Designed miniproteins, single chains, continued (2). Designs and how they scored, part 13

Each design is a single chain, and the fold is of that chain. pLDDT is the mean over its residues in the fold that is shown.

## One batch from the design tools (miniprotein)

Design m4428
Fold by ESMFold2-Fast:
Structure m4428 (fold): chain A 86 residues (1-86)
Amino acid sequence: MKERRDLILRYLVKKVAELLEKGTLSKEDIQKAVAEIYRKLDAGEEIKVELSPEEEKVYETIRKKIDAGEPLSLDEIVKLLEEAKK
C-alpha cells in the first residue's frame, strides 16, 4: 500500500502546477491545498490524483529529494515544473 505521504505529494504537485498556470501561486493557496488533502484523507474520502506526464516527472524528482533528506522549497517545485514543461 502506498504511504499517505506519496498521495499528499502528488496532490501538492498538481495544485502547484494549476496555480502556476493561472499565475496566482501564493503561500495561502498552498496552505489551503495542504489542509484540503489532509481533511479528505481524515474523512476517508477516495482521492484520485491524475498527474500529467510532466507533473509525474516533477513528483518523482521531489520524492527522491525527500527520500535523500534534502530540504524542499516552493521555489524548487516551481523550477522543476518549468523544466518538465520544456
Scores: mean pLDDT 72

Design m4429
Fold by ESMFold2-Fast:
Structure m4429 (fold): chain A 78 residues (1-78)
Amino acid sequence: SEKEKLKKEIEELYQRGRELAARLAPTHPVIAAAFERDMEEAYKEGLEALEKGDLETAKQWVERLRRGIASLERLLAS
């Protein structure tokens, strides 16, 4: 189902984001903590939207997680 696919995507993106933030933390602890907080919010809100059957809102939180990951990857490449 689309709900199950989105749930897996949210979980996998959040896990990846936490891994990237942990790698950034030794050099940029404040920035890493800010990304971790933002991604935790997106993870929580995304799962809550799925529980309510609001797939459109869940997709918006998936996009926020993807943007966070992209930003962390850019910072780590610097």
Scores: mean pLDDT 89

Design m4430
Fold by ESMFold2-Fast:
Structure m4430 (fold): chain A 59 residues (1-59)
Amino acid sequence: DGLAEAERRGQRSSDIVNEARKLPSAEQVAEYLRERLGVGDTDAAVLESARGLLEAEPA
């Protein structure tokens, strides 16, 4: 059970990252991440995540 749940988390994160990377602005990336990850309180956290995501280059 734990393995399947960890795999779902990894797959979900990867899919969200790929979709967010297609967006042209950090604001849109932040909104997409907020909705898809279902985070409860996220103003600073989501923006920081979006910034890190855009800064990181895909392999």
Scores: mean pLDDT 62

Design m4431
Fold by ESMFold2-Fast:
Structure m4431 (fold): chain A 86 residues (1-86)
Amino acid sequence: EEVPLSDEEIKKQAREAIAKNKKNAAPNLSEIDKEALLLILEEVIENPREFIEATKNSKPEEIIEKAKEAIKSGDLSKFKEWVKEL
């Protein structure tokens, strides 16, 4: 029913979700926080639809926490799997 979104529009919506996350994120960015944000941005760019779906079913803070967990474990695939399992 809704007009199909272009890849650029999907990426824009995903970036807006990241911006909302930034408002609730810690103002002091640690190295892990920066890596988590980069991981999230990479996933937004590569899989925007999956990420938009994740933002509908999860809080922005939860998405950041899952990204941090993946980075701490050294296995980025855990974050991608979590996004798909929502």
Scores: mean pLDDT 67

Design m4432
Fold by ESMFold2-Fast:
Structure m4432 (fold): chain A 80 residues (1-80)
Amino acid sequence: KEELARRALEALRSLSPEAREELRAAIAEAYEANKDKSAEELAAAIVAAATAALSKHLSPEQVAVVEAALRAIADEDLAA
């Protein structure tokens, strides 16, 4: 988990300022569209929007690492 988070952060740090702004906008749009839904649906929508935005700027391997890290964080928050 820690290694996955580290690799995801390295991929995110490689993004240009323009790519980071696009990612932030995609996440904000997904949140606004899904904020009235369940926590599981909101988390899934945010992960999907983030990975779609990242796929324009990162390699498929880097996108997969970030997606896995985001899903791990969501699963931890939803675990009870």
Scores: mean pLDDT 76

Design m4433
Fold by ESMFold2-Fast:
Structure m4433 (fold): chain A 99 residues (1-99)
Amino acid sequence: MTPEEIEEFSEKLLRLGEEASRKFRESFEEGKRILEEMVEESRRMGERYPELEPVTEMMEEGGRTSIRLMEEDPERGPELTRRGLEDLVGNARKYALSL
């Protein structure tokens, strides 16, 4: 995977995470749909680039954890999810660029 492809994918995941966090304030179902999209995109990336599997699995777990957090705490969950996903994507990007 090239550095440019890593940057493009990181931007896509950040956009999905921000959109999901925003949408969770309006609709749990819509925010969940966007996070499920993020999980699926991460799964497909790991299938295409097996060397990224540790970070794509981490992104999949992050998405699932965020959905549970939104179910348990709809008031604080959106902000916590946004921050958590930004940190998660940042760490995943750093790892992928080190390959």
Scores: mean pLDDT 79

Design m4434
Fold by ESMFold2-Fast:
Structure m4434 (fold): chain A 91 residues (1-91)
Amino acid sequence: MAALRELAEELIEHGGEELSEFGRAMLEILDALERNDSQRKEEAQARAEEALERIKKDQEATKYLNELLAEAQARLDAEARAFAAANGVPL
């Protein structure tokens, strides 16, 4: 969770318009998961998907997102495995 939140915050702070919208949606998904709020999670996922489609159309934003994802990958994988093992809940 922490690595995903850090990625989302980085996108909001430095990503520009499309990436910041995606980052905000990611934070809403994470917050909804913590609250066990399925409706808010689904709404935030829809917004994240729309933002991601806009990012795909912007070559510069896509490159920046890929750089951040590459940097976060090891942490995301480690946190996902630790969370799944500790809680028995799928990510």
Scores: mean pLDDT 72

Design m4435
Fold by ESMFold2-Fast:
Structure m4435 (fold): chain A 92 residues (1-92)
Amino acid sequence: VDLSKFDEVYEKLKELIEKNADPKEIAETVGEMAALVLGRSPEKFTERDLLALQLWLNYNDPELLEKIQVALAKVGDDFYEYLNKGIEKVSK
């Protein structure tokens, strides 16, 4: 198991949030992290998978979860599109 890729994406997500980066880029990076944690392909990512990711984040990094929720709210209804773009990028 190579943890370096997960650590890289996790640190990237934190850096983007710290910099107040584009909420869409934050959503894509959350999707990349979700693919590494859940092992899901974009076409199989469901509302239940999003809930599972939220529960995982709440247990492991609740402060990051709050910041992610703020960023996703700024993207609005299109946030699933950006999450799926991130998942696709890693799941290839």
Scores: mean pLDDT 72

Design m4436
Fold by ESMFold2-Fast:
Structure m4436 (fold): chain A 87 residues (1-87)
Amino acid sequence: SMLDEALEKALEAIRLLSETGTVEAFLASDLLVQAMLYALQGKLDEAIELLKTALKIARDAGLPEEAIRATEEALRAVEKLKEEQEK
């Protein structure tokens, strides 16, 4: 399911960010955890906003490209999940 894909990509992003060791990486990781908790509750709009915020922090801080890509993939999966639930 798209939820399983979103969780997998978010966990990969969290792992990569946790290896970075910066305050910005910690903040982005925390937002990813919160976004996944909202996604599991079906609160997809809140999850999307937190994922967008995490992505902005990661880009602005120049965090690893692999972590940015995993975050983008998690965001796309949650957006697809929202599209599927609105049909």
Scores: mean pLDDT 86

Design m4437
Fold by ESMFold2-Fast:
Structure m4437 (fold): chain A 84 residues (1-84)
Amino acid sequence: MAEKLRKEAYEIASKAFSEEEARKIGEAVAAAVRMAEVDPERTVRKLEEELRELEENPPEDLSEEQLKAAKEIAELAKRAAEEI
């Protein structure tokens, strides 16, 4: 699961972020999925907090395309964590 989600997150991130940043984002999602296998409730809560923050207080340093990609990636990770 983690490896497949790393690749999916990387593909989404590659639309708006640099190659290096997309790779790091993919690794972060894989790490989150592995954490969900240990503590799914905590991982889901953290991802819900991240999604809320992106919706209500989006980082000014992110472009609209980067913000959209970040939201899609966080939602992907949250759905995966909820299924564990």
Scores: mean pLDDT 79

Design m4438
Fold by ESMFold2-Fast:
Structure m4438 (fold): chain A 62 residues (1-62)
Amino acid sequence: LDAALNDDRVRLLPRSDAARARVTAAGLGDRIVDRSAFPDDATFDRVVAGLRAGGYTLVTVD
């Protein structure tokens, strides 16, 4: 699982500030798909769906 998190096709969805901090500290901040970066839930859901359709694996980080 940890090896897969470093794949170019993996994106991370942090569920908490602590999870986001851990991902960023690990040098994986550029792989974060953050809900707060989008204006609304519909836009975020569309981007997430598009990434999955494009072959990206989305992993939730608690």
Scores: mean pLDDT 72

Design m4439
Fold by ESMFold2-Fast:
Structure m4439 (fold): chain A 70 residues (1-70)
Amino acid sequence: VQRLRDTAQLSEQRAQEAKNLAELYLKQAEASKSEDERRKLLALANSYLAAAETAQAEYDRLREQYNQLL
């Protein structure tokens, strides 16, 4: 039970970290003076958003399993 909970928390932390990085790069893209730089920062932000979604899906699956054990 504890091990499953700890694994779920780790996945949640990874998802949150990726979301925070995506938000940071989105803000940098908005502040960018270069169209090329902006596009590269947006691509990087989208990459981290995809990573966050993957980690979130893993967390949701683990949380569902944990909730069945209650």
Scores: mean pLDDT 79

Design m4440
Fold by ESMFold2-Fast:
Structure m4440 (fold): chain A 83 residues (1-83)
Amino acid sequence: AVAAQEAADRRNQALLEMDRKTGEAIEKAFTGNVSESEKYIKELEAFLSKLVAEMAGDPAMQATMEAHAREQLDLVKTALNSI
């Protein structure tokens, strides 16, 4: 059904946007100073939290998005800790 495809496309777009923002945060953290890195991580956390909050009407989807957001943030923190 078209509606089911649209829901899947929205989910995939949200996940891709999370991945894109995570990549941007990593690049900025590695090219900036320490204070700038914290700013970019905070901006990423705020963005991911907003996407998760938008799924409040679907607890299962919200849980999935929250888990993905935590995984993305862990990737950024792990990358920064390896410096």
Scores: mean pLDDT 72

Design m4441
Fold by ESMFold2-Fast:
Structure m4441 (fold): chain A 70 residues (1-70)
Amino acid sequence: SDVAELRANIYRQLEKLNGGASKQIADALVDELVRYGLVAQARGLTVEQASKMVWDAILDEAERRRAARR
C-alpha cells in the first residue's frame, strides 16, 4: 500500500541520518509528514487523520525492525 511504502521511505531516511543528527532527522520527518498530509487532505482525509496514519506507520515500521533484529 501507499502508506507502507511511505513508512519504509521515512524509516530509510531516519536510518541514513542516524542518531547523531537529531535536527536533520526531525526536518526530514516533518517534510514527509507535511507532504503526506497535503496528499491525504486532497484525497478527503483531514490533516489530523493523515498525521495519525503517518505516525502510526512510522511506529509500526520501527517496531517491525526492532522485532526483526531480536
Scores: mean pLDDT 60

Design m4442
Fold by ESMFold2-Fast:
Structure m4442 (fold): chain A 90 residues (1-90)
Amino acid sequence: EEEERKRKLADFYARIEVGRAVVDASYRDFAAQSPQKAAEGAANRREFDAGIEKLKDIYDEGKKVVEQDPELRARVEAARAATLASYAAM
């Protein structure tokens, strides 16, 4: 029961961290294309940050769980790296 809750919190945190990394990468790509695309990227990032703020309590709990467990932290970083590699291959 406790392990399942920790897994769900860690997965939630990982999804947000992965999403943030993709949004940041997209923003850099869009900013390189034109001022108009740079504005789109900035708007997407603001929307993402606003979404996290609404989920702050769950995000903070997940962060705390992951930071206290080196194995979970390594898994989150691996998921982030894998997703960024997939984005770069697009």
Scores: mean pLDDT 75

Design m4443
Fold by ESMFold2-Fast:
Structure m4443 (fold): chain A 78 residues (1-78)
Amino acid sequence: DKLREELLRVNGSEADFLVLQAYEAFRNGNIKEAADLFRKALELDPHDVSVINSALLFANFIGDEEIKEIVEETLKKR
């Protein structure tokens, strides 16, 4: 999509692209897929505060223990 290509060119962050994909999955009701995409974004750029905050906010808002574990494991690797 043009928005995805523009995001990569403007922000220069593949992690931001994965965050966008995660929100798309969430809108489709695929919460597990969204969590996996947040984990991939964190693995790609574990020091991106924006990515970290988005993943933590998502996990806390959903209140899903499994999703929280995925985010915690990713943060532990940094």
Scores: mean pLDDT 69

Design m4444
Fold by ESMFold2-Fast:
Structure m4444 (fold): chain A 61 residues (1-61)
Amino acid sequence: SMADRVIEEAKRYAAQTPRAEEHLKRIEEALKKGTSDAIAAAMEVLREAQRELNRRKRAAA
């Protein structure tokens, strides 16, 4: 389903960040509440992970 794909994509991006465990836990906790909550959490995680990865690419570490 589209929901599963969004969640999987968010998990893949999250795994590339230093905050991977925090992001993954957030998605898993949302999944316990329901599919709609999981999609919302996955979308937020995806945006945050993408921003973090882009920031690291643009800013000298």
Scores: mean pLDDT 79

Design m4445
Fold by ESMFold2-Fast:
Structure m4445 (fold): chain A 99 residues (1-99)
Amino acid sequence: MEKEKKFKVTKEMKAWLKTLGINKDEITYEELVEAVRKFLEKLRELYGKERIFDPEDPDVVDLSVFPELKEITGKDRFRLSEVEELAKKIIEKYAEEVE
């Protein structure tokens, strides 16, 4: 039976969640995936406004503005379609499971 696991929000995650209007000390995996997706969508929108024009712009987010995300993924750019994998890597590196 897959239980809904709660994870402690790290200081870095709190910054993202506050930007999205979320102020929680604990979140579920599903909530984290949604928060990461919204955050990446915001980054894409900001880059679009700054005249980043390439064939992958609608689907690709430049992670260079977030060095830790680049370190986690090993990539300079990440696809929105891969948000679940990104969220999982973030959990594995930064989130602590609630005891």
Scores: mean pLDDT 60

Design m4446
Fold by ESMFold2-Fast:
Structure m4446 (fold): chain A 87 residues (1-87)
Amino acid sequence: MSPEALELLMEAAVLHLAGAVLRVISKKLPEEEKKKALEEAKELYRRAVELARRAAELAEGQGKEDAERLLEGAEEGAREVEEELKE
């Protein structure tokens, strides 16, 4: 994997983790604060999707598979948060 692809993958992974953490914390917050935390988690997942997609375009072999897996996870996280925000 190129240094650029690796950096993008690592940044996407950190953003994905941050989104997941905010989503977990949101379950312990009052309704108004929960909504704000979920909105922030959605934005973090969106950014993770963008970076993971770019990493997948630049990466080859196992690195591309790892980036594609992270992309799928971030897209799923974003979708789930959107569903939680509608409730």
Scores: mean pLDDT 84

Design m4447
Fold by ESMFold2-Fast:
Structure m4447 (fold): chain A 68 residues (1-68)
Amino acid sequence: SMQEQIARQILEEFRARLDALVAAGQATPEALGRLFVEATNRLAAELDDDTLSRAMTELEALVREVEA
């Protein structure tokens, strides 16, 4: 669906920005928090509740991968 394509795009952009922060040694709690809020707001604005729930689970998993 278009919703799933939008979710995929936002999560791919989030992952790319997250990976860039990690590679630069700039994955601070403040930077991660800003990126997370930004991605969450975009997902919430574009997606229905069911697609949003799945996308949020994936977003949270991506953040957990970089938090030691």
Scores: mean pLDDT 84

Design m4448
Fold by ESMFold2-Fast:
Structure m4448 (fold): chain A 63 residues (1-63)
Amino acid sequence: AVLDEEVRAAIDAILASKRPTAVLARLPEAVRRRIAELLPVAVDPGDLDQLAKAVLAHADWLR
């Protein structure tokens, strides 16, 4: 699958999960970096807790 398909599926999984940081921890680093690039705010893709919070805070931006 292309990275954009994986990123879309990953964002949906994060938004549906009660444990978004755990979902992020299981993703490839490339997918985490791509999610960080799509956010309207600067976030370290290595900081999984901050990345999870940013994805949840910007759910409408990512859909």
Scores: mean pLDDT 79

Design m4449
Fold by ESMFold2-Fast:
Structure m4449 (fold): chain A 79 residues (1-79)
Amino acid sequence: MEEIKKAFEVQQRAARDYRRLREAAARSTPEQGEKLNEVARDLARYAAEATSGGDVEEVQKKVDEARQRGDELIAEAEA
């Protein structure tokens, strides 16, 4: 039960970050938007992986790394 809740939590976070990065990409230059969309695709893949029976801790780490990478790209675009 707890593992299932954790998996959905990771999936929801990845989905939220996916939407945020897609929105940022739409507001960015074409070049920056492509980079943001690449990170968003990674997040979509990890969201699916979170509920596929893999190691949730490992998937959470990948989501956190992708989120940080996306946040860095947004900061660069807004600087």
Scores: mean pLDDT 80

Design m4450
Fold by ESMFold2-Fast:
Structure m4450 (fold): chain A 78 residues (1-78)
Amino acid sequence: SAAAIAELRELAEKKLKEAVEELKKNNEKDEMTANDKLSLVLQEVAAKGAELDLPPAALREIAFETVKKWQKARDELL
């Protein structure tokens, strides 16, 4: 449903924001550690998406959007 998709997008944005803030707080510049944080966010999004019985296409779209937002946030961290 549209509501379920919106809920998953909101969760993805919240988890991504938390991960980015954690990297900033720790002054983290190691790409492997940053990628581990992204992996955890994507795992949480996938788990929630499965609970919501969302179609695979919607899950892929939200994962893709999350990765793009992560890349932009990482670029802005210098």
Scores: mean pLDDT 79

Design m4451
Fold by ESMFold2-Fast:
Structure m4451 (fold): chain A 73 residues (1-73)
Amino acid sequence: MEELKKEVERAINEPTNLISAQIAAVTGALLAAGVDPSVAEELQKPLQKLLDEGIARNAGLMEKMEQLLKEEA
């Protein structure tokens, strides 16, 4: 049960974790190049929107998983 839950949670969260890491890497590279932090944030808006949408979807999927597990217990 616990191992399966962890694997499912990992599979659900892995794409958003990768996007989060990409945002951090891009921010770091832009700041190292001397780009203003406010400009760096504007350039990341599309990735931030994708991350926010992914997080909301992941929350819904995890809630559905917990409901299904409760019915089987």
Scores: mean pLDDT 74

Design m4452
Fold by ESMFold2-Fast:
Structure m4452 (fold): chain A 55 residues (1-55)
Amino acid sequence: SSSQQQQIATLQRAIDTLQQLLDQMKANNGDPADIAAVEQQIADLQAQLDKLQAS
């Protein structure tokens, strides 16, 4: 459905934004705890995306 495609696109954009943040944090020797928190958020969003794409 178009609604499902919009939700997929929204999740993909959120993941892309967090991946860019993660890359910047790693490049700037960010706090390991903050890096882990962003990685967990990406994992959670990827799990949601996978469920929608499997529907």
Scores: mean pLDDT 87

Design m4453
Fold by ESMFold2-Fast:
Structure m4453 (fold): chain A 100 residues (1-100)
Amino acid sequence: MEENEEAIRALRRPGDVVELFKDGKPVALAEIREDGRVVITAEPGYDEIYKDIVELAKKKGIKFKETENRVITDDLDAAREILIEVAKKYNLEVKAVRRE
């Protein structure tokens, strides 16, 4: 899980993306938008993962918005911790990518 934490901490600036996988299948994605906001998206069919992301955001007391399957926040540190906790809970693999 330490490799997953390193990958999640690679989210630093606009354009940075991490993808979360379960058994080789994508289940969630986190990206930093050009405006600096972090968007965490749960893939269709993984409502339980989305629910846990929302509950972790509430538990951390951060400001965030919900849009169907997305959590949007300005708090990068909290977003990283949410991703680390979700990855541990569901035994997810995390891959850091950078795309335009």
Scores: mean pLDDT 81

Design m4454
Fold by ESMFold2-Fast:
Structure m4454 (fold): chain A 80 residues (1-80)
Amino acid sequence: MEELRKKLEEAIEKMKQAADEGNLDEVSKYAVEVLKLADELGLSREELNRVIATVLDYIGRAIEKQLEKERELRKKLEDL
């Protein structure tokens, strides 16, 4: 159990780093790993909800960075 918790913490940290870079592919890969580890740990509903909220927060941050880049490209297109 302790080893699985360490793996979960490491996966969350890697996901955080990927989200900071706006790398959706890496965030998605680590999000799957985090959720799998949470399931294997048999977390309580409260703990699982916190993990899910953390995953969604980091995915949202990475998506927001991609949307900002897309928005800038669309503005340039409209200036045509």
Scores: mean pLDDT 79

Design m4455
Fold by ESMFold2-Fast:
Structure m4455 (fold): chain A 111 residues (1-111)
Amino acid sequence: AGPAVTQSPAAATAAAGGSATLTPTVSGELPVTISWYRVRPGEDAELLARNGVNVAPADLADRVHASQPSATTGTLTLTDLTPADTARYLAVAESPAGRAGGAGSLLTVVA
């Protein structure tokens, strides 16, 4: 099998105006590119960041901060949270050997 990914936290609740940081734990033989997706019920997954580069929509881009300081470590931080940010956030590790995502992180934002 290619890379494997777990995420911390598995679930988090944050207040509106706060922030949340999501961290993948990646295992695998080759260096990986980490891609971050937002998954809402009934919608397609939306790419937010890839390889530490923010590709989120312009209205969200100022609030999404991604880093990938090494081939096996990265983070996604969301700032100035709104209830609309309530979603599952999924890290996907990509390598020439394959792709893997874990269960993701369920973020709940309360007003």
Scores: mean pLDDT 76

Design m4456
Fold by ESMFold2-Fast:
Order: sequence, then C-alpha cells, then structure tokens
Structure m4456 (fold): chain A 62 residues (1-62)
Amino acid sequence: SEAEKKAKIEELRAQLAALSQQALDTRNAMLAAGKSPAEIDEALQPIGDQAWEVNAQIQALE
C-alpha cells in the first residue's frame, strides 16, 4: 500500500540522517587525530556505500 511505502521511505530517510551524522562524527574525530585526507576518505567509504544503498532503496520504493 502507499501508506506502507511512505512509512518505509520515512524510516530509510531517518537511516540516511543517522549515516550523515556518523560520517560527520567520524570525519571530525579523524581530523582531530591528525589523519590525512586519504585516511579520512577510506574510513568514510563504507558509510558512503551504505548511504548510497539506502538512497537506492528509497528510489526503488518511489
């Protein structure tokens, strides 16, 4: 149903918001630890991959 799709999309959007916060927290912690841009990019890659997959699920439900 459309209501079930909307509820799932809202849940997935909440997951995207949580992943964005996790990425910011990880980046800030690594910057404070003096990590290089390359090390930060590598650490953020799995979070970015998860965010891409969640966004793809949202688009599939639309």
Scores: mean pLDDT 88

Design m4457
Fold by ESMFold2-Fast:
Structure m4457 (fold): chain A 86 residues (1-86)
Amino acid sequence: SATVDRILHSLRQLLEREAAELLAELGDDPEAARKEFERVSRSALQLLEIMADAANLSPEERAALREEVERLIAETRERIEKQIAA
């Protein structure tokens, strides 16, 4: 749905912005970067639930949105880990 797409877009933008800031400030402390990204991930999931409730999403739309956001979190975590390993 258009509403699900907009919520997903907003959460993707949030995760990409936060990841970019984290990577720019990464320095030599990978553990701090990992902890900060886990905080960001939890905040994104909390925001998802708030936005889903406000938009009165169907159970199917909520499930699809959660799966996509979890995938985005996993992909972003992988990008951060690759940068740490580089």
Scores: mean pLDDT 85

Design m4458
Fold by ESMFold2-Fast:
Structure m4458 (fold): chain A 75 residues (1-75)
Amino acid sequence: SMAEEVKKKALEMAEEMERRAEQLDRRNPEHGRAARFLSTLLKGSAQQIDTDPELGIKSAKSNIEAAREFLERER
């Protein structure tokens, strides 16, 4: 279902954000904290899909987009 696809994507992005946070901590701790915050938001959105699929999907899509933009500007 769309809900399961979005949930999977959000959790994958959360793991990517945590990996990038570890890398960023060595050169820019502020950016590392931002990446961890995005990971937390992505995990929260994934959890919300289980309790309120419509709101959770909207939140997860927004957080996935924010994480994608973060990764783009951190290249």
Scores: mean pLDDT 87

Design m4459
Fold by ESMFold2-Fast:
Structure m4459 (fold): chain A 63 residues (1-63)
Amino acid sequence: SAAEIAAAGTRKVLESGGSSRLAGGIGGYGAIMMGASEEEAKNAAVRGGASPEDARLGARQAA
């Protein structure tokens, strides 16, 4: 699903040494672009390891 892909992308950014803000932004934004709601996008990025604040900001930027 869009949420699973976004969570995986968030994890990959963090594993590669990216910040929580970058990971949450990419994951949240990506989920919205794939048709997820703002809440689903935020939750997907959090599941990937981003902080709730960073995940929310990423989702909001795309919505």
Scores: mean pLDDT 77

Design m4460
Fold by ESMFold2-Fast:
Structure m4460 (fold): chain A 60 residues (1-60)
Amino acid sequence: SRQEQIQRLAERLREEIARATAGLTDPAAIREARALAWVRFFSREQPPHELIPAIVAAAQ
């Protein structure tokens, strides 16, 4: 289902953000690493654009 796809992608996005920001303590560096992780994730996965807001919200 769409909900299962959203939850799976959100969990993977959360894991990749956690990995990308691991060991960082500077807020600006954390924001940049998070933004880059989002760009890389969505460039690779290419989900339907209408699902992106739901995936991002669920990954928070």
Scores: mean pLDDT 85

Design m4461
Fold by ESMFold2-Fast:
Structure m4461 (fold): chain A 77 residues (1-77)
Amino acid sequence: SFLLEKAYQEGYEEGVKLMEELDEEEAEKELERITAELEAAAERARELGAEGQAALLEAYRRGLVEGFEEVKKKKAA
């Protein structure tokens, strides 16, 4: 699943970037906006039977959240 791993990695890097480049409140708002858009897109993909596309969107979203949370935890420590 090279494409799923790549989608996760790209999401992770973007999540890290949000927390490093924005203040925490601004980063949180952007995370909520992007994750809502990704969730809606994945749901539409599933409704159309595009299961592979839904999986890629979900992998990216998972990476985004995990990358964001990783930096947040390090800043809080």
Scores: mean pLDDT 88

Design m4462
Fold by ESMFold2-Fast:
Structure m4462 (fold): chain A 98 residues (1-98)
Amino acid sequence: SMDEKLLEESRRLAEESRRVAREGIEEILKKKDDLEESEKIMEETIKRLEELARRSVELAKKGLDAGVSQDVISRAVGTSILSIGEAVEVEITYKKVK
């Protein structure tokens, strides 16, 4: 069903967002003494998380058009909020080690 497909994709995007943020933070901490490289990693990680947030919003809009359940739409919206929150945490981590 469309509900099942959108729910599965929302879960995948949430998992990717958590993974991207964790890996980005880990690399920033690993290269904290290289300001240019750590800044580049931060910027690339934030860009990836913003793309995941945009995809989650697109998924929610497709769900609305398809008449899927509110729970599925809420999951996609929640994933976009998660991805943006993760991006903020990446920036905070960079600023603390700079």
Scores: mean pLDDT 88

Design m4463
Fold by ESMFold2-Fast:
Structure m4463 (fold): chain A 86 residues (1-86)
Amino acid sequence: PAPATLGGKGTGEQVAEGVRKGALDHGASPEGAQKAYEAARKGFEAGGSVATANGLGDAMRVAYELNGPQAGIGAGKGAGSGAGKH
């Protein structure tokens, strides 16, 4: 893996948006999806793989606690989609 901080907006913002969309697609409220987005974004702004993983874990937990297990799963799946792949 390549741990890097790139201003925290590009990939981090895309992953956070993925979290939000994934949660919404799996039944989260707009408020729950927004809280998950904020948790993911905080992790990416801190930088590094550990902080990013912790932020994603927090985002999934927030979506789960507010909107149920499907929203938490959706947040995690959305994060993967938003990260992009090449």
Scores: mean pLDDT 68

